# Designed miniproteins, single chains, continued (4), part 64

Each design is a single chain, and the fold is of that chain. pLDDT is the mean over its residues in the fold that is shown.

## One batch from the design tools (miniprotein)

Design m14205
Fold by ESMFold2-Fast:
Structure m14205 (fold): chain A 97 residues (1-97)
Amino acid sequence: AEEDFKKGIEYLKQGKYEEAVNYFERALEKETDPEKKAIIETYLAIAYDKLGNVAKAVGHLLRAMDLATTPEARKKVAEILKEAGYTGTAEDFEKLA
C-alpha cells in the first residue's frame, strides 16, 4: 500500500493524473485502516477532478467523508484538499470536524 501510494503522489505531482489514479486504486485495495483509506480516496477525488471526471471526483470525496469519522481524520483530509487548492471544500471538512 505505502509504495503504491507514494508512486501515486509522485505521478500526481508530475501532472500524470491517469497513472496517479491507477496507483491510488492499487493502494486502496491493499489498505485496511479507514483513516488511510480516507486519505487515498481524497487523492483519488483530486486526480479525477484534474482529469475532468467530476462524477468520479465527487464519488471518491463522499467515500472519504464516510471513512473520515474522527475530527483528526477530517482535519487531515481538509489539509490535503487545501494544499491541492480546494480551499472551500477543505473549510467544509474542518467545520464538520
Scores: mean pLDDT 81

Design m14206
Fold by ESMFold2-Fast:
Structure m14206 (fold): chain A 96 residues (1-96)
Amino acid sequence: MAEREQATQEMLERAEAVKEELQKLLEEAKKTSDKDKLQQILQDVETLRDDFLRWASERMEQYPPPSQEQAEQLLQAGQEVLKLADKAKEEIEKLL
């Protein structure tokens, strides 16, 4: 269905945008020696991850993916976001 296909594309695009923002936050963290700024970036990473998970969960409940292929694409995209968020958190915590 076009509605479910559109929602799937929106979720994939949001996952890519979140991955780009997570990478930007990690690069910013690597360039600072300010512990207060590092703590703020760490909070931003956690907020971005949690907001994405909540939003994606709600969207998938309303607009379940129309095919197995699209379901697998969404699962992979979600896993990539979580993996990047976890990596960013670990790297930033090492700088604290």
Scores: mean pLDDT 83

Design m14207
Fold by ESMFold2-Fast:
Structure m14207 (fold): chain A 74 residues (1-74)
Amino acid sequence: SELDQLLKRFVLEALEIAERLGKTEEVHAKLQEIGRAYRAGDFETALALMEELAEELNDPRVRALVEEIRRAVA
């Protein structure tokens, strides 16, 4: 689905940025938390965690992906 493709892109983009910043372990832990919330059907928590991660990474592409995911979930 489009949502699955957007989520996959978000994960890959976040991990790539994390590797450049030396924050791979921290970001991986956050992504696991996001995945857990998403699998539980807690989309509000998953989106909030993605927003926090996007802010930490400070990358406009990751922020844009969060907005696309928000629209796809709604």
Scores: mean pLDDT 83

Design m14208
Fold by ESMFold2-Fast:
Structure m14208 (fold): chain A 75 residues (1-75)
Amino acid sequence: SQEALDIATDAFFSYFSGGKSIVESAANAISRLLSEGFSEEEAVEAVRQILLDMGYSEEQAEEIVKQALEILKKQ
């Protein structure tokens, strides 16, 4: 949804502009969406769209999201 994408964009670039890695920025965006009541599927889709818009391939976006989810499971 547009609401999920807007929230994810804010959370992602708050970390990324602050010098965090792309994976950490993706993890922050997913975590923010989950805290706002969005499903994991919706959160992952929103972050994939951000990565694709940044010029990452679909395969690269999938790998980044997978690593971001692993970070969240270990916290």
Scores: mean pLDDT 87

Design m14209
Fold by ESMFold2-Fast:
Structure m14209 (fold): chain A 56 residues (1-56)
Amino acid sequence: RPPPSPEEQERVIAAAVQQHETQLAGDPSLSPEEKQQLIEDVRRGVRLHLERRRAE
């Protein structure tokens, strides 16, 4: 299977971030700052995962 295009990569990252944002928005135990950091961690993790798939 060919690796996703840069546009598809950004779309996948955006979808994952949106899903996590929706889930985290419903969690009262997390501060807004913690939610923002977790979202950035998700974005970074998905990007690294997609980059790794490109290298394989």
Scores: mean pLDDT 75

Design m14210
Fold by ESMFold2-Fast:
Structure m14210 (fold): chain A 113 residues (1-113)
Amino acid sequence: ALTPEQQARVKAFLLALIDLLETLELSEEEREQLKEIRELVKAGNLFEAAVKLVRLLHPDWSDEERERIAQAILDVGAVATDPAATAQRVLDILLSSRDPDAIVAALRALAAA
């Protein structure tokens, strides 16, 4: 379980990540999904928010793959001292590959740094 300080870091990080995603060329449907994800983050439903973010970017992945990546995203957020810079690095990782194992490895390396 996350400490209150870690939960606050994850919230700030996920909101920064959503802000970055909103700068991309998105469909109206994808923009509505981001609004729903933002409300989940505000409510403290951090894992569900992360799973839905992964689904938005990689709809072809299984639920199990999305959950593994969502957990890795939360682990990065829990140690993020600069939410905006960390969000950019995570977005770059999520867009770098269609291989969920490569994404998990890169996110875990970022969280360990």
Scores: mean pLDDT 87

Design m14211
Fold by ESMFold2-Fast:
Structure m14211 (fold): chain A 101 residues (1-101)
Amino acid sequence: MEEHTVRLVLRVTTPSGETFELVITLHLVKEGGKYLVVSVEFEASPGTVAFSATSSRNLTLAEFIRGYLEVLESMGLKVELLSLEASSEEARRAALEGING
């Protein structure tokens, strides 16, 4: 089974004007021509808070990214993409669809 990975580095600004970097590592499987999220790891800096969550495998990469960014924005957080690393060009494209869609 081929393992795919997408890593997002986001700059997050709170309503009070404080900023931090959030690193999201997404572990993916490719099923039926779609990238499905298997697990997610979150890390915040400064002050490392790391946790892992397992997906139901029913969310596509684009759906997961879009939903997560919408949650952050609903909290009053401003989010800016600093970097995007992907194990393949197809995975990178799918991630960008989630960010820009």
Scores: mean pLDDT 75

Design m14212
Fold by ESMFold2-Fast:
Parts: sequence; structure tokens; C-alpha cells
Structure m14212 (fold): chain A 78 residues (1-78)
Amino acid sequence: MDKAVEALEEAAKDYEKEGKTEIAKSLRNQAELVRKTKDPRLAANLLEAVAIRYRERGDTEKAQEYLSLAEEIRKELA
């Protein structure tokens, strides 16, 4: 769970640097929700959503990083 929270907070900082403050605020709120609920399914879903956004903007390396983390969490659920 800590890795998922850190990844969401890192994505928020990345979007903040690009001036996408609303996306950054949303990601920080999502990180806080994961921290409070400790729900691994929620964490995996949110990381997958971030990966899709990175892929859509051409950040294939970051997209793969976030997908790999989501897959790691999902394997713990199986």
C-alpha cells in the first residue's frame, strides 16, 4: 500500500510541474483515500488509470512503471 500511495503522490507532483493543478489535486486526494482505506483493489485501479493517462500523453516508461505496480498489487489479491 505505501508504494501505491507514494506512486500516486509522485504522479501528482509530475502533473503539478506541468501546470495541471486540478489533476494533481485529484491524484493527491486519491492517494489520501488509498492511505485511509488500505484497499488494494482501489489502489490497483487508480494506478492503472494513471498508467493509461501517461500512455495517452506518450510517457510509455511511466505508464509501464505504474502498470507493473498495479499488477504486483493484483497478484497479492489472487
Scores: mean pLDDT 83

Design m14213
Fold by ESMFold2-Fast:
Structure m14213 (fold): chain A 69 residues (1-69)
Amino acid sequence: AEALAEAIRSLADADGTVPAGAAVEVMTQHGIPSGEAAEALRPLIDPATGTVPVEEAQRVGRELVERRE
């Protein structure tokens, strides 16, 4: 959980947002299926920019890791 949260934080830009695709890719590298990661992030994605707030992406990542443990 900690390693995933830090990896997501490292993707954040100066505005505190993460591209949704990059967040899904990092979650997949940490054992979360891409479809599950994409579904969990969908309601949090700004459709105009394709980004997610870093805090929301970290929260989702932690929740998905906890579901598997």
Scores: mean pLDDT 78

Design m14214
Fold by ESMFold2-Fast:
Structure m14214 (fold): chain A 93 residues (1-93)
Amino acid sequence: KKEEILKLIIELQETTDREELARIFAQLLVLTDDEEILRFAGNYLGISKEDLEELIKLKKENPEDLEKLAEKLSELLGIPKEVILEALKEAKK
């Protein structure tokens, strides 16, 4: 788990592709409850503090509802819901 989070943080810093940044952020959102890590990753995508707090709330209230989380992320990031949902599901394995 910790090694996976560290690898994702490194990948986040090495990529310029917005879709890949969104996939990495989605995986981090599933794998960690660390608000500092999520805030750091969110900054790469231009996610506001308010939007990040709503995402964390959605995750905590509906941890099994990946569809809802993917929909909100898709709206915020302008990335297709299917791409984000796939990343969320992979992180949950």
Scores: mean pLDDT 81

Design m14215
Fold by ESMFold2-Fast:
Structure m14215 (fold): chain A 60 residues (1-60)
Amino acid sequence: MEELEKVYKKFKELMEKNNGKITTDEAFAFVRELLAEGVPLDVVNEALQKAHEDIIKKKK
């Protein structure tokens, strides 16, 4: 899914900008903006989980 990869990259860039840490409020605002752009909630949730898991796996 091209949209999934786009959201994943955007979220990863946001994580890098915040030194790998995002507050709940920032994550929620990011999700809301993507939904407003017409990205399906399912795609957003999957991309966020994938990015979070990628960070955890890289640390381990």
Scores: mean pLDDT 72

Design m14216
Fold by ESMFold2-Fast:
Structure m14216 (fold): chain A 90 residues (1-90)
Amino acid sequence: SAEAAIDAALAGLRRAIEIARREGKDDFPLEEILGLAGIARALAKKIGDPEFALRQIRRLLEEALREAEKLGLSEEAIAAIREGLAAVEA
C-alpha cells in the first residue's frame, strides 16, 4: 500500500539520521527533509491523494541522498536512504 511504502521510506531516512548522530556528524539537513516529508504526507492525507505523497517523498529522499553524499555521511547511512527510496519506487 502507499501508506506502507511511505512508512518504509521514512524509516530509512530516520535510520540514516540515527547513524549520522552515532557517528557525530551533522544530521540537521536530513532532519529538515524528514520534516518536509511529514508535511507532504499530511497534505496528501487531507486531499485524499496518496500518490502525491509518494511522488514528493521520492523527490525528498533523492535530495536526502545528495545531502548525505555532500556531508560525507557513511556508506551505512547512505544505504539506509537508498533502502527508503527503493520502498517508494516499488
Scores: mean pLDDT 85

Design m14217
Fold by ESMFold2-Fast:
Parts: sequence; C-alpha cells; structure tokens
Structure m14217 (fold): chain A 93 residues (1-93)
Amino acid sequence: MKYNPEKRILLALYDYFLTKTNRKEFQELIEKYLTNGDKEAEEKIRKDIRDFALQQGLSEEEAEKVADVALETLKNGLSFDEIRKLVKEKVKE
C-alpha cells in the first residue's frame, strides 16, 4: 500500500464529522464556539479532533492538520471541494 497523507487526513476528518457531530455535548460545544468565539470551546474541539486523529493512527503532524481543517470547516461552512483543497494545502506545509 502506498502512503497517502491527503487521503488519510480526509478519511479521519470525515469519520470525525460522522461520529462526533451527532453527540449533544459536542453540538453544544460547537454552538458555543460559533456563536461567541469561545476560545476554551475552540481549544476543547481542537484537542478532541487531534486525539481522535491520533487514535486513527495518524502522526501528530497529520492530526494537527485534521484539527486545522475541521475547525475552519466548522467556522466557515466549507464545501467538500473547499475541504479537499485546504487538505492539499496543509499537506504541502
């Protein structure tokens, strides 16, 4: 199997959104972050995403990229095409 960091980051990101966004506690945290710009809520979301990505077997660097893309997706309401473009840009960093 050829290593593909873009694919790994995208799969972790989509799995996270499908798994976590349906939890009431996480929905309340997202609402607090989006409505009030709550830095503590942002930090908790980032940590949860990062920990999830690490549990999926991603590196710390890949996990940070998943967290960055996920937070920007939540903040700006990114489309699938915008998410894919952002992941490509983050992998090049």
Scores: mean pLDDT 75

Design m14218
Fold by ESMFold2-Fast:
Structure m14218 (fold): chain A 65 residues (1-65)
Amino acid sequence: SLIEELEEMARKAKEAGLEELARRLQLNADSLKTAIEREDKETVEKLQAKGRELIEEARRALEEL
């Protein structure tokens, strides 16, 4: 699940001291949960795309530690 990946990456980012990145990842996960509950397909698609980009950003940031 993309939400599970976002939350896992947020945990890893926080553990690494990347607090702002962790917050961004968690916010995307929370917003995606809300959009799914509201059946807002357009917002879900936008948040899924942004979430995937944030995960790649987080992977690169964590590798550079």
Scores: mean pLDDT 86

Design m14219
Fold by ESMFold2-Fast:
Structure m14219 (fold): chain A 95 residues (1-95)
Amino acid sequence: DAPLPQEEWREAATWAAENSSSPIVRELAEVAAEAPSEFVYRVAEELMPLLEEAQKLIEELPEEEKAKLAPELLRRLYELMIEALRRRVDPSELL
């Protein structure tokens, strides 16, 4: 099962696919509407390397803190994407 409410995700994703101003959000929303679970797994796999790269830029933090930040940043990014889809706005507006 996906870690997110599937019905709510599908509804928000369908809306975003039709109405989002961002081409990337529209493409991701189309995938999410058709296969919510697969989309979540795909996003997690793609975002992990980006989170690792971001951690390298936060040098002032201890290595143990950096290791804990990656899962928390991934969760926050998921929450922001879902909130953006629910509110029908681009994720950048919530950052």
Scores: mean pLDDT 53

Design m14220
Fold by ESMFold2-Fast:
Structure m14220 (fold): chain A 67 residues (1-67)
Amino acid sequence: DRRARSIALLDQALKAETDAQLQEIKAQAEAAGDTYTVEVIDRAMSTPHPTSRKIIIIGEQIDLELS
């Protein structure tokens, strides 16, 4: 299930503590053809504040779960 995979990748991204870990998760999303998850991680990485970064990721994960 593509949506379940995106949710799992976003959960990993939410738990990531470094930009290097986020880049690795992004690479997994790109390999899976998951352009949506790639965009979410790029947006999070572009956010300067760590709390705002996590809010972006969790918000998108919840949106996918409720869809």
Scores: mean pLDDT 78

Design m14221
Fold by ESMFold2-Fast:
Structure m14221 (fold): chain A 68 residues (1-68)
Amino acid sequence: SMLDEIEEILEQARASTDPRERLTLAARAFALLGEAERKGEVSREEMARLMGEILEIQREARAALAAA
């Protein structure tokens, strides 16, 4: 499912030590989440949770890049 794909991408992002890779994966997850929302394949609760995870990965990756 599209949700399984998003969660797999987020798992890959969290496992990555490269902040640029984490940003790329987070952007891909964001795009898929938007598609899932348009198709009615994600609940409001799932959208909020996944969006929160995406934003946190982006925040952490940007902080790591700023610290380098």
Scores: mean pLDDT 88

Design m14222
Fold by ESMFold2-Fast:
Structure m14222 (fold): chain A 93 residues (1-93)
Amino acid sequence: MIEKVEDPEKVFEEGLKAYKAGNYEEAARNFYLAFKSGQLSEEQKIEALAYYLESLRKLGIKSGSPDPLLLTYVLTENPEKVRSQASVLASKL
């Protein structure tokens, strides 16, 4: 089964707007959906994962998220690179 969203690029943009407005719950949801779509470029997947992780940290959520590591391994061509670069980017947000 293929996970699809109506427009993953637009969902990514809505997540970015929510993040900049301080709406971290909405931001996390949109970045997760965009990332999970599997239709983003590697660079956009890194950004979506980074913003998703940082949004969760802003909300104080340390557990109970889906397994983002497993999701990274499924949905990227280079899962270790995406994971490491997303972690570095998240630390700077």
Scores: mean pLDDT 68

Design m14223
Fold by ESMFold2-Fast:
Structure m14223 (fold): chain A 91 residues (1-91)
Amino acid sequence: AAEQSVQQLADFYGNLATGIAQGSYALGITDPEETGKLAGEFAKVLAGMSLIDESWVPVISELAKRALEVLLERGPEAALEEAIRLAREHL
């Protein structure tokens, strides 16, 4: 069903963004703006490789920024849930 495909895409992008946020944090990046920029540059590479639509580049940047904010405040599980929720809103 179309609804199942939408949820799978939201789960994919939410997990991708949260993974980038966790990776940036592990590298010592604690500024959500810097994490968003890093995620945007990584997403541009994925779009250039035709792995994602380029329209998702700014969305992934936004999701990763928010994921880091939530990661720092409430931890990784809450960060993933929020990133999936926001990804869903863009579908």
Scores: mean pLDDT 85

Design m14224
Fold by ESMFold2-Fast:
Structure m14224 (fold): chain A 90 residues (1-90)
Amino acid sequence: SAEKVEKVVELLREIRFEALKAIREKKPNEEILKIIKEGMERIKKEAPEFADLMDEAVAKAEEAVKNGELTEETVEEIMTELAEGLRDKV
C-alpha cells in the first residue's frame, strides 16, 4: 500500500541520517554497520515484501566495511539503489 511505502521511505531517511551522522562523528565502521543492519531489520518487520532489497543493502554495506569503503558516498549509493528498487516493486 502507499501508506506502507511512505513508512518505509520515512525509516530509510532515519537510517540514512543516523549512518551519515555516525560517519561524520568518526564512529567505528562496526557501529555504522550496526545502524544500517538494525535499520534494515526494522523495515523488514514493517514491510516483509521488501526483505530482499533490505538484505541486498546490508550485504553491500558489509562488503564496503571489508574494503574500507564505508563512506558517505557509499551510504548515499546504497540509499539511492534502495529507493529505485522500492519504486520498481510498487
Scores: mean pLDDT 84

Design m14225
Fold by ESMFold2-Fast:
Structure m14225 (fold): chain A 86 residues (1-86)
Amino acid sequence: TRPEEVDAALAEAERLQKEGNHKEAAVQLLGAAKLVLMPFPETKEVYRLEVRALKGENLVESLKRVRELVGTFDPKLVEAIDRFIS
């Protein structure tokens, strides 16, 4: 099931992106992905990507990878990632 915290993270990411805070927006999207993927082994890869994102590294590449991992599990998260990458 989709946690309520995912919707909160997506809303916060949109707010941060509108403010020009791209690093923090990316971190919120990665946090949402960890919640969505928590039942799956792929969550470990998301934690690794989040460590790099916290340093401001590879934000777009990390989110592109997370988009692939999330796939059909959460369409709203995929849409939010696509808005960030565009």
Scores: mean pLDDT 81

Design m14226
Fold by ESMFold2-Fast:
Structure m14226 (fold): chain A 69 residues (1-69)
Amino acid sequence: TPVSPNASLPELVVYVSKHFGVVLPRSQPPGTPIETVLAEMLKKAGIEVPEESIRNKDLASIAEAINKA
């Protein structure tokens, strides 16, 4: 099932973990931004997302890239 274009950052993290078999980090340093976690998980999944889309929190473009992979 495709991820929703309206998905939040936490929902995108969960989707990538579940559908691409990427292990969620069990421990994050305090204050680690969720977009950093998502970027690392996208890299582990081999999903190519423009840096600008992650930086600008363009969740719809990130969701499209995930659905295209």
Scores: mean pLDDT 75

Design m14227
Fold by ESMFold2-Fast:
Structure m14227 (fold): chain A 68 residues (1-68)
Amino acid sequence: SELRRQFEEELRRMGEKGRQSEELYAQGQEALAKGDLDTAQALYQQALQLSDEANALGARAAALFRQL
C-alpha cells in the first residue's frame, strides 16, 4: 500500500530528526558546561529546529495512519 509506505517513511524520518536533535542538545549542554554560551545557544537553536521538523513529520504520519 502506498499510504502504508508513506506512513513508514515519515516515521523513519521523524526518528532520524529526533536523534539528530538529541545529539545537538547534548552538544549544547557540553558547551554550556564549558562556559561557551554562544556555542550552546547556536546548538540549542539547531536542536529546536530539528525537533520542530520531527514534530511536523509525526503529524503527517498520524494523518496518514488515519487513512489506513
Scores: mean pLDDT 88

Design m14228
Fold by ESMFold2-Fast:
Structure m14228 (fold): chain A 90 residues (1-90)
Amino acid sequence: MEAKRRELEQELELTRGSYESFLAMIDALERLMKDRPEEERQKEAENIRATLAKETLRQLRELRKRAEELGDRATVERVEAFIKEVEERL
C-alpha cells in the first residue's frame, strides 16, 4: 500500500515537472524562431501548449482515478488542484 502511494506521488511530481519544463521549452522555442513571422510563431506555440495541456489533463485524470482506488485522498486533492491550474491556463 505505501509503495503504491509513493509511486503515485512520484508520477504526480514527474507530471508537474514535465509540464513546467515543456512550457519553458515552448517559450524558449518561440523566442528562437525569430526567422518566422511572429503571428505564425505564436500560433504554433499556442497549438503546442494546447496539446500539452490536453495530454497533461489526460494523465492527471488517470492519476486521480488510481489515487481514488487506493483511498489516497491527499493525492486526489493534489491532482484536482493541478487539474484546475492546467484548465485555468487554457
Scores: mean pLDDT 81

Design m14229
Fold by ESMFold2-Fast:
Structure m14229 (fold): chain A 70 residues (1-70)
Amino acid sequence: MTVEVTDSAGNTVSVDVASAPVSFSITAEDDIVIALKSGTIKIAFSPADELFIFADGDTYDASGNNVTPA
């Protein structure tokens, strides 16, 4: 299942999840939290750098390219 998130600036991120989400929320820190029955995916958006940072350190730019440091 694919979950797409679009912010107020028009940046969109698509995340493939193995299980259907049971909830979806945005925190006061502008983190996007997707709760699955098996765990939680957290996406932190860095507005200054236009980056989406996943909890495991995977980093994507505003165009959806993986820019995680190797």
Scores: mean pLDDT 57

Design m14230
Fold by ESMFold2-Fast:
Structure m14230 (fold): chain A 94 residues (1-94)
Amino acid sequence: MSVEDFRRALERAEGLLEQLEKRAEEAIRAKDREKLEEVLEQLEKLREGIEELIELIKSKKELSEEEKEILERLEELLERVEELIERIKKALAE
């Protein structure tokens, strides 16, 4: 994978998370359990994809400054995904 491939994958993941955050907020407000479970499944798949990208970048012997920036943004994105997963799980428990 090139730096450009990692950047595009990051941008796609960020866009998907933004859409899932909006869907989650709507479903929490509507108390739509089916929609929350659907969003949760998509978030768990997104988390796995982000973890795989982080592992691939970390497997390199030497990181460029751009690759370090992408890695930091992926780790921040992973934290946001995990926070949203916990929020949905709490909503489903209520």
Scores: mean pLDDT 86

Design m14231
Fold by ESMFold2-Fast:
Structure m14231 (fold): chain A 76 residues (1-76)
Amino acid sequence: MRADEELLREGMRQIPVVLEREIERLGASKEQREQAMKAVEEGIRRAEEALERGDIPEAVRELQRGMSRGMEYLEK
């Protein structure tokens, strides 16, 4: 399962970069930016905890949850 873990870790590194780019493109407010980044950071943290337990499916779910929450803040 090392390959799957490496892919998830790369995703965790890229997600903040992609999110910052989207926030800038959308012209989101400072408040929306802060809320979106916090949601994604929490998702990444929970995904890392799941990976430490060897729970790859849960890590993927937590990343998706964090991204979904982040995007919701940017849409409001």
Scores: mean pLDDT 78

Design m14232
Fold by ESMFold2-Fast:
Structure m14232 (fold): chain A 77 residues (1-77)
Amino acid sequence: SMAAKEEKIKEEAKKELEEVAEETGDEKLKEEAEEWTKKSLEEQLAQLRLLFTELSADPSQAKSAKKLEETIKKLEK
């Protein structure tokens, strides 16, 4: 079902955010992952787009930005 697929993508995205946060030491990603379960898919997608914009402005966070871009594309399916 679409609901089950959506839930799987949400859980996968949260795990990816947690992994990237640990690899990069990015506190914004850690906070976003902790708030993840409180948000709808639309809200999560909007927040990821905002976070991607912020991380893309910081060259030291290029790895985190790239991972978020991929996560956003998965959620848009």
Scores: mean pLDDT 70

Design m14233
Fold by ESMFold2-Fast:
Structure m14233 (fold): chain A 95 residues (1-95)
Amino acid sequence: EEEEVLKLVDEIMEEKGWHPLYREAFREIVRYLVKEKGLTVVDVKALYRAGFSPLELLRLLYLQDGDEWFKQRYDEIVKELEPKRQAALAAAKAA
């Protein structure tokens, strides 16, 4: 099951072309949905086909379930990625 989760994450990341920084976040989301919410790998694959990024999926799941885990993980990822986004913008302005 963990091997199936990792394979699904890698497959989706490749198909969507998401930034590598999202890989671990998406793995944690998929793991949580499979182990804690009882979803199958097939159910999770159907959810990602809706075109949501890992952040958008966390927000949607928080709105549907009210589970604070989704909100906490969203806030953590945003905090981790924001400095890298700002650095990229600063580099673009300097060019």
Scores: mean pLDDT 70

Design m14234
Fold by ESMFold2-Fast:
Structure m14234 (fold): chain A 65 residues (1-65)
Amino acid sequence: SAAADAALEALRTGSLAEIQRVLGLSDAERRDLVENPERAVALLRERLRALGVPESDIEAALAGR
């Protein structure tokens, strides 16, 4: 889907602003991407699954963090 493709692209580019926009993260959740990476990874997995991203693509995208 377009939403899934946009989410994966945002993770590849590493833009916090794009990740927040595409995944609908709050300012606190965006802050966790920098300050609490373990918590942030769990949240990103949940949001990507909700968008219909395949598990293999989620693992590949998050392994690069």
Scores: mean pLDDT 78

Design m14235
Fold by ESMFold2-Fast:
Structure m14235 (fold): chain A 83 residues (1-83)
Amino acid sequence: MEELAEQAREAARQAKEGAELLKENKDATSRKGASIYTGSALRAIGGALTAELLVKQAPDNEEVREAYKEAVEALKEAGIKYE
């Protein structure tokens, strides 16, 4: 249980950081900025996918469910449709 909660928190952290960088670079005009934007989107989506997988493994774990909710909310705030 502790390991799943820790993995879920890490996944949510990756999703939040990715979403934050995505918002910061949404209007990237340089090649470097565009690369950061793409990498940030992949990081955000990857974090949400990992958190979703963990929720399926431990649906009754409140920490895992909360982490997944935070990950999805961060993506939604950044304009990413996670379905």
Scores: mean pLDDT 76

Design m14236
Fold by ESMFold2-Fast:
Structure m14236 (fold): chain A 85 residues (1-85)
Amino acid sequence: ELEKKVEEFIKEAEEEYNIDFSDLELDVSAYDPSMLKTIEERIKLWEMIKNNDVEGIEKLIRERAEKLGRPEYIEDAIAVARKLL
């Protein structure tokens, strides 16, 4: 069931990365594929932070800013990501 997969992803991410996913609203009874993709992207981001993969983090931020049509966001987002390392 989709609900169990979402719970497993969150538990694994919380244990491995020591992250609080309380800001990720879980309505598992009506989970759509876009929310699963968001969880996957968050896990990938925290893996890059744990490994100090600055280039990977910058690439992810640029791709997101371009998709949102806000390229000016890139410099600020990169600066924030570097502070988290």
Scores: mean pLDDT 56

Design m14237
Fold by ESMFold2-Fast:
Structure m14237 (fold): chain A 80 residues (1-80)
Amino acid sequence: VKEKLEELIEKYLELLREAFELMLEGKPVPPELREEIIKTTEEIYKLLQTLPKEEQQEFMDKWEKRVEEIRREFFEKLEA
């Protein structure tokens, strides 16, 4: 379960990076990419529900930190 959750989080982060790159180029985010992000998010939450509350919080905190890192990285590139 934890390994699959890590894989789904990495997939989500990859899709998020792709969406940000398109936005920085002034391009629309394709429906397929939006759908994949939604599906990946649903799978993450589904797996989180199978874990104890303490572990759910740990993964949520880790996920949020990784999302913040990606946002910061692209924001810095935008201002560079």
Scores: mean pLDDT 79

Design m14238
Fold by ESMFold2-Fast:
Structure m14238 (fold): chain A 62 residues (1-62)
Amino acid sequence: SLREVGRIVSDFVEKSEGASPEEVRKLRDETIAELRRRHPGQDQLIASVRNFLDSVVAEIEK
């Protein structure tokens, strides 16, 4: 479970490299949707991942 979450987050980071802010926001939304689908009921974990992804998006938008 955690290994799969780590892979999904890693894939997001790799795909975010060189992407536009619009593309990164879309990737964030898709990544969170995939996590909710694969790990239903893991609300706190998903919220923590979302907070991390939101931080990455904010950094790219600077």
Scores: mean pLDDT 78

Design m14239
Fold by ESMFold2-Fast:
Structure m14239 (fold): chain A 87 residues (1-87)
Amino acid sequence: SAEELAEKAGEQVRKILLDAGVPESVAEEASRSVRDAVTSAAKGDLQSALEAAGRLQRILQQMIDDGKTDAAQQVAQLAEQAIREAM
């Protein structure tokens, strides 16, 4: 289901970010953004999905600025894959 896909994607994103040393609050915000994007995409609500993806992109840009480029790329790939599977 879309809910299971969103939960798994969100959990994977959170784990990657925590392993990369990202603060728990930021990792949780990124996880929520991925879950929101996946569930919105599954419902055909592309506007809400794009808004959630935009929030995630801002977090990923900050990670790149902080030198966490590999973790940011892994999260971006996971989020794109989960959103495509939900559509």
Scores: mean pLDDT 87

